Designed miniproteins, single chains, continued (3). Designs and how they scored, part 46

Each design is a single chain, and the fold is of that chain. pLDDT is the mean over its residues in the fold that is shown.

## One batch from the design tools (miniprotein)

Design m9571
Fold by ESMFold2-Fast:
Structure m9571 (fold): chain A 84 residues (1-84)
Amino acid sequence: SGKEGARAVRRALEGALEAAKSGDQFNLDVYVALLLIVGAVMKLTGKPEEIKAANLVQEAASALLAGDFETARKLADEAIKVLE
């Protein structure tokens, strides 16, 4: 469900931001990979709201890899709102 997707996005984002704060590049990459997996799963549902959220999550993952943590948080929050 969208609620489960929202929970997964929130947890992966929180993990990524904590890894970034601690300078843990490996765990940052792991949580980015988890966000990308969550986005891929959402696209498989074929639901318009989940596809929209998936695109936002993939943009958030790209922002995390670029070190733009503020943009990543904003995009992930927008994805969560779409799913809720």
Scores: mean pLDDT 86

Design m9572
Fold by ESMFold2-Fast:
Structure m9572 (fold): chain A 85 residues (1-85)
Amino acid sequence: MEKEKRIEELKEEIRKLVEKIKEKLKEMKEVEETAPEEEVRKKVPSLVAELLRLIGEIEDLALELEKLGVKREEVLEYIKKVMKE
C-alpha cells in the first residue's frame, strides 16, 4: 500500500514537471513568433536551459519509479499522455 502511494506521488511530481515543460514550450513558441530576432536570440537559450533542467528532474523521478518496479516504458507512456492533455 505504501509503495502504491509513493508511485502515485512520483507520477504527480512528473505531471507537474511536464506541465512546466508545456508552459515553457508555449512561451518559446510565442517568443519565436512575436518577438524581434534580437530578443529571440537572448530568450530562447534561457528557455532551452530551463527545459533541459526540467527533463533532468523528470529523469531522476523516473529512476525512483524504476526502483519501485515501474518500467521505464510505462513512465514514458505516462509522460506522453500528460503532454497530449
Scores: mean pLDDT 82

Design m9573
Fold by ESMFold2-Fast:
Structure m9573 (fold): chain A 91 residues (1-91)
Amino acid sequence: EEKRREEARRLFIELTAATAGVMLSMVSTSIGSKEDAPKWLEKAKKGYEEAKRYGRELIEIGDERMKRMAEETIEGSENLLKKAEEIYKSL
């Protein structure tokens, strides 16, 4: 039970890192070169898949508060990816 709580905290850290990766990739798609934009969009997509994976695992083993944070963070990551895709289309 204590081990499960420690695993949930580690998953939350990994989820947060993956989400930060999506944010950085979105920003890089916006301010980077047109030539590199496809690479940054691909990194944003990969970061979102990582965030979904860690978030879903956290939802399975986390407490009620951690489940809410995971769900909100997955949604946030999805919105960041949608923004990256929109930026890419405008290039």
Scores: mean pLDDT 84

Design m9574
Fold by ESMFold2-Fast:
Structure m9574 (fold): chain A 70 residues (1-70)
Amino acid sequence: HMMTKELHVIILAKTDEEAKQKIERAKQTFEREVARMKESGKLDGVRVIATITAITEDGTVEEVVLEYVG
């Protein structure tokens, strides 16, 4: 039966452009780690939910949710 694991990443950014760049890098890191763990069988029967929240200095909040289902 499937186990759910949740990860929350908070990013502080000075501008909207920086926030978008940091979110993109976080997404790429998540995808690389998921691929690595999947190859080793560590994600078999595991659902991973990663929430990335980016907060800019002006108080704007951007949120992205990434999901992997094994």
Scores: mean pLDDT 80

Design m9575
Fold by ESMFold2-Fast:
Structure m9575 (fold): chain A 100 residues (1-100)
Amino acid sequence: SELKQKAIEAIKSFYEKAIEGINKAKTVDEVIELLRDIAEELIRYLKEQLGASDETVEKIKEVFDKAIEELRKNPNATKQEVIDLLKKAYEEAIKIVEEE
């Protein structure tokens, strides 16, 4: 329970940092670099600090990798479309943690 709450708070912090970065970014490429860096930091924290299972970490990684690939295919995506995609990925990551 406590570890799940810490994981959810970490994912929430990731989402808040990503939204702030998206609002400052000028291109989809800048968003992709930002999301990759923040996702790598989140995955490292979940694995090394919270001891999340390899299965949970892999599922969360796949969610963010999929979102990044969708952005790579849509270089003209609007900020709102990027935010909507990220919100969906964030909500899916929360569900993965809750269902663990």
Scores: mean pLDDT 83

Design m9576
Fold by ESMFold2-Fast:
Structure m9576 (fold): chain A 133 residues (1-133)
Amino acid sequence: MAEIKLTESGGGTYREGESVTLTRHVESSVDIRDLAIVWLRQRPGEPPVFLAAVRYNEETNKIVIRRSPSVADDSRLVVSYDPEKKTATLTLSNLRPEDSGVYYAGLAASLPTSESTDDVVALGPGIPLTVVA
């Protein structure tokens, strides 16, 4: 049977005011046209929090983005998907120490309609990000 494999990159240590792009690649063994890619952040001592999700439709070549209300007005956070590279990206600009945490990219069966993580069917190992003042 086809398996979903997740490869994540772009973490590390950054300084306040820098920018980072976190990436997640979806292995081509699975048809991803009916899947959404979800981004979660987990700060130390806190549960994972939904940030944004992106769904790509191969037939219409359309990208649909859902943002959590907690980040809807945060222009520093941008999500995208490249269908040719099968790569989802989360870009954080003007980094602050509070952006530190582990960032997860997961797959969901549908585009999430709430801040719940219950829609996530596969979760990557996580990308640690440290921002120093």
Scores: mean pLDDT 70

Design m9577
Fold by ESMFold2-Fast:
Structure m9577 (fold): chain A 77 residues (1-77)
Amino acid sequence: MEEALRELAEEAARIAAEEGLEVPSEEELIAGLRKQAEAAARALAAGIDARATLLAAAPTPAGRELAARVAELAEAL
């Protein structure tokens, strides 16, 4: 999990840099992604479609790709 979160954080940082956005620290990105994956895992355990919610909240194609990977991590928890 930690290694997968680190890889997602690196990808998120690259996307933010390419779009000219301020890039958060790696630790902040990992913490944010972990919280999202854990929240999604709890929602899935309660029978809520967390994948659909994460994808709907992502307005860009790159954001949807990251959201799908967060949902995969949540399903693995």
Scores: mean pLDDT 70

Design m9578
Fold by ESMFold2-Fast:
Structure m9578 (fold): chain A 67 residues (1-67)
Amino acid sequence: SKAEEIIEKIKKLIDEGKFREANQLLHDAVENDELTPEQVREIAEYIAKKTGTSLADVPAGLPYPAP
């Protein structure tokens, strides 16, 4: 699905250390209603876990939906 393709691309960017690009793609996908709030949260948690930081410390200020 389109959402799965976006998630895979974001994860690849994260794995490459391109956190700004990954967050920008995630932000664009949210603006275009291509991802659900649950999928956005999953990606945000993946970034936080990968970097060892809290969601608030993830660079580029992505708007995360409240749970």
Scores: mean pLDDT 70

Design m9579
Fold by ESMFold2-Fast:
Structure m9579 (fold): chain A 90 residues (1-90)
Amino acid sequence: SIIEEFKEKGEKVESVEEFKALLEEAKNYIKENPDTPLEEIKKLMDIINETAKKLIEKALKNKDFETKEEILKLKDEIGTEISELVSEQV
């Protein structure tokens, strides 16, 4: 299952660079699979949100507010990009 693959990848994400790679993989998967059900896309977004939360909590523990803001921005940007991709298929 692609959802299980992304979940496993998200659990291994420890840095902003790895998070960016996860976001790019998710975006590319949706672009290459335009018939992906909305329910599956929502599950991918849930994985992204859970991964972002983990990284934000780690950044806050280290008082790394710049990394926290970057992750929040990346999360918002990917949400917009995926919404736009989905809208083109409806």
Scores: mean pLDDT 83

Design m9580
Fold by ESMFold2-Fast:
Structure m9580 (fold): chain A 71 residues (1-71)
Amino acid sequence: MSVEEAIDVFIESLESLGKTDLAEELRKRREEAKPEDLPLVLTQGMGEASKLLSDEQLDAVHERMARASGP
């Protein structure tokens, strides 16, 4: 999976959990970021999510991303 695809799956996961404000902020950062900066956008977004989401919600996000990366 590309970094762009990983960010998209992450954003969709946040939206499914009702974290729409964070999802929209990440979309804007992705659109404005250079390709070389996309891993940083993902890493920063995950850091912010870890502060806003419960452990169960974070596990759901990680599972969704792993599923999208996998088969």
Scores: mean pLDDT 79

Design m9581
Fold by ESMFold2-Fast:
Structure m9581 (fold): chain A 80 residues (1-80)
Amino acid sequence: SEYDKLKDKVIKEALDKFRAWVAANPDASREQRLLAMARIVSEQLEKLEEEHPDLPESKRDEIIGAVVAALMAELDAVEA
């Protein structure tokens, strides 16, 4: 579905941004990584609202929840 494609795209964009940030900031603290993650989540939420204003709130929340989950898993992997 177009919804599944959108969700996958938003997750991929968030992960790509976070991975690029981590690569550019190899000596970053956990606090700095968490702040970068929060900024990326905020940017993706605003972009999703701007580009898809007709998207139901429940679907938007589902996508952002999946983005947060993916970024948290990536943060744990980077710090392992």
Scores: mean pLDDT 87

Design m9582
Fold by ESMFold2-Fast:
Structure m9582 (fold): chain A 95 residues (1-95)
Amino acid sequence: MDPAPSAEQRAKALAYLDEAIEVLRRSKGPEAPTLIRALEAAKAAIESGDAFEAEVALSLAIATLSIALKYTEDPAERAAIEEALELVLKAREAL
């Protein structure tokens, strides 16, 4: 696989992260601001063009979402975090 993602791959990954951020904003859960900040950090890393920084930031975002999901009891917030996690995983796969 190419170690440097193409502009198209980066654009696709950024689109998935934007969808994940919107899902979390609509949920208005107590953890949403923290999760959104992790996703915004991942977007910045992808926009930098550094593939290693992007992989690290995405891995941290995935870990943060997974921890939030484990401790979230509200079904609506849980569904939003699950959807955001799936979108972040798709962003990682696009790179």
Scores: mean pLDDT 84

Design m9583
Fold by ESMFold2-Fast:
Parts: C-alpha cells; sequence; structure tokens
Structure m9583 (fold): chain A 78 residues (1-78)
C-alpha cells in the first residue's frame, strides 16, 4: 500500500504541475503552487514514516479530490 500510495501521489503531483504550467490565472497558479507543495510534503512524509493502509488510502482520496477542485477552480476563471 505505501509504495502504491506514493506512486499515485507522484502522478497527482505531475498532473498539478502540468496544470500550473498551462494556467494563465495568477489566482489559479497560487492555489496550484500550494497544492504542489502539500503533495511534495506528503510524499516525503510517507517515504520517511510507516502508516496503516487506511491512512494511505484516505490520503490519496483526499489528494485526488483537492486536484479535482483545483481543476474546477481553474475552469471557473475562464
Amino acid sequence: MKEEAIAKLRELLKEAEKLLAESTSEEAKEKLKKLIEALKGTIEYFENNEFPDEVYKRTVEVAEGLLEQAKKFAKSLE
């Protein structure tokens, strides 16, 4: 679970970085930068610590939701 969760978080990080590169809104860029920093911190935290499988699963679900919200926010500024 840990390795799978870290791999998924890294994929979400790549998506967030791509969305940041494509964004033209300064406000959307600010929100995406914060999400990217949070994802980087979470990946590092998981690599250096051990947690129950439920924590990995829930964290990935939350991260997916946050990225989806960021995508919707970016679209709302068009």
Scores: mean pLDDT 81

Design m9584
Fold by ESMFold2-Fast:
Structure m9584 (fold): chain A 106 residues (1-106)
Amino acid sequence: HMTILDELFKDEDLEEVLKRIEEALKMPEGSETRIVALTLLAQIYARRGEIDKAVELAKEALKQLPNIKNEDLKNFVKRSLEEIAKILEERGETEKAQEIRDLLNQ
């Protein structure tokens, strides 16, 4: 299965992706752009094996999920968070993966 991060940034250098994320993180708390950026950064850290950072960023995005008014963006963030949970599970972090899934289903 192709990840949502791979779909958005298929041909981009990781450094260019990170620069875009850093600019988006400068947006105010509750901004849809910032919430998407948090989700993308969490997925990058999960893939790099930086589990604690990935979980922290994913939880921050989850907390702000109700502030997303655009249904396509909300669905994108939910799919990305589920993908993060799958990456964590594949890395043996079953409890942390379940924590993210439980928060998604609240």
Scores: mean pLDDT 78

Design m9585
Fold by ESMFold2-Fast:
Structure m9585 (fold): chain A 95 residues (1-95)
Amino acid sequence: SSVDYFLSNIDNPQGTLTKLLELAVQAYQNGDGNGFALYNVLANVALRAVEENLSPEETIELAKKTLREKIEEARKNGQDDLAKLLEEALKKLES
């Protein structure tokens, strides 16, 4: 999963950013809007980790915060399948 990749490569935010942007483009081209949204969230977290030189722990906390915000937005917009995908991603980061 993209979350397992993100966690396994937490010490390499530049490489993670590059891979997640590639996956986001592929998801978009394949009409996978939910996958695109998840990859884009994680890519933006990786981008901030690169720009702000965040520690692995700070990067994980930022990812949790961003996912919580995006879950709330998805629920408010009736995007229940997206919300469930993002909730499963958050659950993996909290374990």
Scores: mean pLDDT 88

Design m9586
Fold by ESMFold2-Fast:
Structure m9586 (fold): chain A 60 residues (1-60)
Amino acid sequence: MTLEEQRKILDALVNKAKASISVAFNVVLEAKRHGLDRALETVRELFGDEAAKIVEEALK
């Protein structure tokens, strides 16, 4: 995962999905360790489909 992708995930979760900074950092850490696909599934389960969609759109 690139540094640019990590920044986009953080920005999308904090500023668009209104997640806390600690939660956003946890998602980035999970994506680095277990891959982006698994991190997106975790976002869907914990914060809903809208939050996962916001992150996916930010990475386009």
Scores: mean pLDDT 78

Design m9587
Fold by ESMFold2-Fast:
Structure m9587 (fold): chain A 82 residues (1-82)
Amino acid sequence: SLEELKKKIEEAANKFAEAVENGDLEAAVAAAKEIARLASKDPELAEKMEVLLEAALENAKEAGNELAEKALEVGLEELRAS
């Protein structure tokens, strides 16, 4: 269901935030890819997630958070490939 999909995206987003806080690039990339794959299952969620990931990427670049930047770039590539 859409509700289950949104819950899974929220869980993946929480894992992403935790991985970034812990400096875990591998986990951050995995979580970003999971967000992208889950969002790509619904056209409206995919469109909204692309906007959110682009904004997050810009914020990471401005903050100099290279780990978050790299993980978000991979997530956006995954989403756009879907």
Scores: mean pLDDT 88

Design m9588
Fold by ESMFold2-Fast:
Structure m9588 (fold): chain A 70 residues (1-70)
Amino acid sequence: MEEELERLKRSQELARDIVDKLFDGFIEAAEKAGYTELAEKMREARENKDWDTLARILDELVRKFFEESR
């Protein structure tokens, strides 16, 4: 009965890969859009594991992208 343990391990590995790719995508998108200061702050927050600051920066980026979609 190792199914639960193996599933958890696979989920953790997949989640980490997805999260890393998502943040890389957001940082790249921010830089391409000219929000270089937000991209740098996001990199710093990610390296410091400051998830609260990272969440606020993501919210700001999403709002800016939504406004630019006009």
Scores: mean pLDDT 72

Design m9589
Fold by ESMFold2-Fast:
Structure m9589 (fold): chain A 92 residues (1-92)
Amino acid sequence: SAAALERIRELLARAEALLKQLVDAVKKNAPLEDQRKIITQLEAVIREAEALLEAHRDDIPPALAAQFDLQIGAAATAAASFRTSLKREELR
């Protein structure tokens, strides 16, 4: 549906904004608690995008669904890398 497509696009834009915010927070050496909050929000947005894509996959053109899979996958990989770095830093 058009509504599902717009919601997925909104979530992907939110994920991109959160990722940029997270990169900036890391560069500025922001408190680990602030970094954790951004990572947690990013992870939540990714999960919502994945759930919506799977719920509406049959209503989405295959090429567009594949594009969303790649974008969600890239965001999830980035989030996992930042989460690993945060855990490593918290153990120091």
Scores: mean pLDDT 89

Design m9590
Fold by ESMFold2-Fast:
Structure m9590 (fold): chain A 88 residues (1-88)
Amino acid sequence: SAEKIREELVNEARKKGIETGLKRGKEEGTDGKALGEALAKENVIYVEGLLELQSKASTEDLTEEDVEKIREEAEKVGKELLEKKLKE
């Protein structure tokens, strides 16, 4: 269902943020939990924004191509956010 796909994309964004933060915190000797929570929060907000825009642009459910585009954009923004946070 569309609801399940949306929930999956949001959960993937959250999980990736947390996992990335914990890994980097361990590697750098910093608070990986705090970094992971910050990354997860921003990733979720971004993905929810993309899903909201998609729902307004189309009366149809998310296509496979729409899901792939959302995943690609989420990955790109997640990498940019990580780089920004590591410079702080």
Scores: mean pLDDT 77

Design m9591
Fold by ESMFold2-Fast:
Structure m9591 (fold): chain A 92 residues (1-92)
Amino acid sequence: SRREEIRRLIKEVLARLHPLVEVTAQEILDEIKRLYPDVEISLSAVSKVLKELEKEGLIESRKIPGSSSRYYRVRPEKREELLAELEKFLEE
């Protein structure tokens, strides 16, 4: 379940962002490493999971013209569902 753990870490980062903020895979990776400095995770692993979450309808993505980066955001209609899922595991 390393893949499930990586998915959870990415979901946690996305849920902590302001609803109007869009982030790159690199920014998500940097935030995971800030929160969990002992976790070994690659940019490729983050990018793969983000594509899976987009296919599942949790997040949306867009490419900015002239940028090599893709930007990701939780779909507004899925934010409540995501927060409820994480609340089950992220008791303060």
Scores: mean pLDDT 81

Design m9592
Fold by ESMFold2-Fast:
Structure m9592 (fold): chain A 68 residues (1-68)
Amino acid sequence: EIEELKEKLLSLIPEEYREEAEEALKKGDFDRLERIIVRAYLDGKISVEQANEAGKILRKLEELMKKK
């Protein structure tokens, strides 16, 4: 379910990046979402495990939302 994956992805993103991530999801801007995840990791806000998990969810969301 897309909504479940979306909520899980957002739960892995720090609150300070949450609004930007929600906007990117709304627009289907997966490149932006990947950049947000990478920046959160580089800023020390998430662990490498969280970044990898978020990336996996992002790939699934991209497949489901772009495959029309």
Scores: mean pLDDT 80

Design m9593
Fold by ESMFold2-Fast:
Structure m9593 (fold): chain A 80 residues (1-80)
Amino acid sequence: SVGEILRKIHDVIVKTMEELGPLSDEDYEELIEILTKVRDLLEEGKFEEAKKLLKEKYEEYKESNPKLAKILKKILEILE
């Protein structure tokens, strides 16, 4: 279910922030924007589009923001 997927996403974010420390306010706002778009796509049954968005955002942040990128990669792994 979408609810089960969202629960796993929440758990991964919490665990990653416990291991790596909290995100900055700016990075947290970006994460929330990405998650809002992902949630909306999942609720519409657009799983491939949600995965594509996460992959594109991971590639965008991979070098500039490794902590945010790691969270996005773990979320992508939940959808795979």
Scores: mean pLDDT 86

Design m9594
Fold by ESMFold2-Fast:
Formats: structure tokens, C-alpha cells, sequence
Structure m9594 (fold): chain A 67 residues (1-67)
């Protein structure tokens, strides 16, 4: 549901803002497995984090939360 999606996105954002990139990747993978976020969004966030582009990952999450 939409509430579950927003909770998952806030959890990922909190981890990234704390500098916990490994925790953020795990949270994205959990959200993807649970269907809380789309596979496309999850894969894009993971790709950004694996590339070291934390700012892009944060921007993607904030854009989704602003909708």
C-alpha cells in the first residue's frame, strides 16, 4: 500500500542521511522483496549507491516522497 511505500522510502532516506550505505541497500532490497517500492525504482537506487552516487539516490527518494 501507499503507506508501506512511504515508510520504506523514509527508512532508506534515514539510513542514507546517517551515512549507512550498506543499511540503505539492505532496506531497498527488503522493500523490493516486499513489493513496497517498484522493482524499477529499487534497481535505480541500488545502481546509484553501487556507483557511489549517494546524492542521486537521495534525490530519487525525495522525488518519490514529494509525489
Amino acid sequence: GETTRRVALHEILRALEAGDVEGAIEAVRNAKRQGAISEALADEIIAALEAGDVERAIALIRRELAR
Scores: mean pLDDT 86

Design m9595
Fold by ESMFold2-Fast:
Structure m9595 (fold): chain A 91 residues (1-91)
Amino acid sequence: MREEIDAYVDGFALGVKAAREAVDLINAGESPEKVVERAVEMIKKGAKSKTELLGAADALYVMATIERSAGNEEAAKALQEAADKVYELAK
């Protein structure tokens, strides 16, 4: 139980880190497709388990919701797409 919780939290932190970088890159004018690929690759390299991938995907979904609420539709869409791809890697 504790090991699974720790893995989920580590994954969530990785997802937040990837999301913050993705938002910064989109705001800098980078292609959304390229940003999605970069975020997924960062998580794929950093995650050590399926539980960490699930945590990262959940973090990306949360960050997408925050960006959408702030009116950042392009960032929200990129984070949502990255979350969907990471979630598929966990299944």
Scores: mean pLDDT 87

Design m9596
Fold by ESMFold2-Fast:
Structure m9596 (fold): chain A 86 residues (1-86)
Amino acid sequence: MARAQALVDQAVARHTARTGRGLSPRIRAQLEALARRMVERGVSDDDALRVLVAAADRLDRAERAGDEEEMRQTVLGFEFHVAVLG
């Protein structure tokens, strides 16, 4: 729990430093779910952070574009990727 939250906070900080923008509560919730799965599967912090930063960037772009289908596909794609790593 605490480790997953720390990874999300680091990914949000990296995204904010790069873009000058924060992430919505919706995107943060998706990143928290993904981080928990990666922690449960024993993914390293460095690998988990790379995945979370990539997911944050794709979800932020999709949300800003109003593309609900791209948001859904992005979540499913990252969930599938994490599921097959275990």
Scores: mean pLDDT 82

Design m9597
Fold by ESMFold2-Fast:
Structure m9597 (fold): chain A 72 residues (1-72)
Amino acid sequence: SAARAEIEALIAEAREALKEAEENKDDPKKYTALKLRAIGAALEAALLIEKHPEAATPELLAALEELGITVP
C-alpha cells in the first residue's frame, strides 16, 4: 500500500539521518540538524501508522521503538 511504502521510506530516512549524525559528531550544527531530521521522520512515520493502522507491521513498530518512538 502507499501508506506502508511511505512509512518504510520515512523509517529509512530516519535511520540514514542517524548514521550521518554519527559520522558528523565533530560538527555540532550538522549533528543536531541530522538528529532533528531523524526525529521528524520517525514521528511522521508514527503519525502515518496512527492514521493508517492497517499499514503497520510488527517489524515497522519495532523499528520505530528502536528509534525511540512508541506508537500510541
Scores: mean pLDDT 83

Design m9598
Fold by ESMFold2-Fast:
Structure m9598 (fold): chain A 72 residues (1-72)
Amino acid sequence: MEGLELIAKALGVSPEALRRFLREHAGLTDEEIEALAAKVTPENAKEVAQRIADAFSAGLTPEQLREALLAL
């Protein structure tokens, strides 16, 4: 999934590590991760990655993280 790979590269992690992190910390399903990745382009990948990093550093609950990430 290209969008997920672009985000992972911008964050400096592997796509597998990012997918695991999203599942463990944000409670995202594979379908929700695919929906998020579908919104990502090479032009917006750094901005999306920054928003993801900001959301995770904000101390949000898994439910709040899921909501914030799906709103990107």
Scores: mean pLDDT 79

Design m9599
Fold by ESMFold2-Fast:
Structure m9599 (fold): chain A 75 residues (1-75)
Amino acid sequence: SSMRQGGLIALEIARQEAERIAAQISDPAYAAAFRAEMDRLLAEGREAIEAGDWAAFQRVLARLGALMREASAAA
């Protein structure tokens, strides 16, 4: 479906953005924790897409965005 395709594209964009942000983090422990949390949220997003739970998917996207903004501000 178009919603499934759009969701997968959104998660791939978030993954690429997360990698770019992580590469700019000078503290390796913080970078590792950030990567681990992003990977967990991306997995939750994929599970939400597979379940057709678009409300859960929107919550995951909001948390991904918040985490990336927080990490960017801290870098």
Scores: mean pLDDT 88

Design m9600
Fold by ESMFold2-Fast:
Structure m9600 (fold): chain A 81 residues (1-81)
Amino acid sequence: SELEKLKEELRELIEELKRLVEELRKQDNSPEAQALVETAEWLIELAERYIESDASPETLRKVIDLLRAVIRKIKEMLEKI
C-alpha cells in the first residue's frame, strides 16, 4: 500500500539521519551544528511517533520532506569540514 511504502521510506531516512547526526556531532561543535543536531533529533522523534501512529499519507509525506531537507543541510555542513 501507499502508506506502507511511505513508512518504509521514512524508516530508511530516520536511519540515515541518525548516522549523519552522529557524524556531525563528532566533526563540528559550532552553535550552528548544535542547533541543526537538536532540530534533527526532534524530527527523528516526531517521525518515529508518526510511524507508530495512524498518521495520514499526507502527514507522512510532509515529514519525509522535512527529513530530506535536514539530511541535505547536514551533508552540506559536513562537506565544508
Scores: mean pLDDT 87

Design m9601
Fold by ESMFold2-Fast:
Structure m9601 (fold): chain A 85 residues (1-85)
Amino acid sequence: MSLEEAIKKEELLQKFIIELEKWVEGSSVEELVEKSIEFIRKEGKDVLSEEQIKELEEEFRKLAKEESDPEVLMEKIIELLKSKL
């Protein structure tokens, strides 16, 4: 991994966490997942392949069906993104 790739991955993760912390307050589980998907589609394209983005979308929607607590869902979404970076 190049230094530039490592920096972009870290920046994506940090921006995502900041946005998730804002969204979790007052968002439903479904709203949190849809906002997460929109973020990854917009901001992730420079770091993630189209295939990885589609996989994350499917996995995020699956998590929303299994988890009813938005805070726990947020933690699982963050760990899932970390696993793809």
Scores: mean pLDDT 82

Design m9602
Fold by ESMFold2-Fast:
Structure m9602 (fold): chain A 70 residues (1-70)
Amino acid sequence: MAERELALAVGESLGLPREEAERILEELASEEGLDRLAERARAAGFQLSRAQVRAMNLAGIVSLAWALSR
């Protein structure tokens, strides 16, 4: 729960509304969602393994999803 609140606060600081940050967490914070995020990062030219993305905390996941939306 504390990690989720930190992730939502990080999303807000990046200019994401709370509802959008919550949607990102719900879609991407599963193993399957993290694997899809890793594939998107790879398609965007990032050299991130699935293991590295799975090791991210929720705030890191929100930050990466935000960066990939640019």
Scores: mean pLDDT 73

Design m9603
Fold by ESMFold2-Fast:
Structure m9603 (fold): chain A 104 residues (1-104)
Amino acid sequence: MDAELEEKARRLTEEAARYLVLGDYEKAKELAEEALRLADSVDPNSEVAIEALAVLANTYRAMGDYKKAAEYLRRLARRLEAQGNLDDARLVRKAAEEYEEKAK
């Protein structure tokens, strides 16, 4: 239904991933947060929403914010569970627990 918003969210997610690789974490965060907002407005269980959450988790990890990285990984695991991807959800939850330990 909102194909234009979904395409915009996808493009923002791709740009966020590029800025993450380049080390511009603030720009990566801004773009990924906007991508997630748009993707969630269309379909929270979409592949784009999952990808935006993964970029946010990786961005916060790269910034050394393991607490925020773990929060986004737990959100990602919930979306994977909603899709029936239980094995991937378990792996992501384990990563969140490891990051929570690093945040102490």
Scores: mean pLDDT 86

Design m9604
Fold by ESMFold2-Fast:
Structure m9604 (fold): chain A 63 residues (1-63)
Amino acid sequence: MKKLLIIVAPDRATAEAVKRVLLEKYGKEYDIVSSTLSREEAEKLAKEFEEKLGYDVEILYVG
């Protein structure tokens, strides 16, 4: 099963910086998506990726 990490950050610059660091360390194991979504929006997106694409989804809240 594919692993997906969704980064939820207060701003896009923070999200992209965190994504870069995590992609270098975990990019072989995880597909990584940066976002500034609300917590509720991130949870809905995670469900869609799990149901439609078969991802094992984790959400990382930053800030």
Scores: mean pLDDT 82

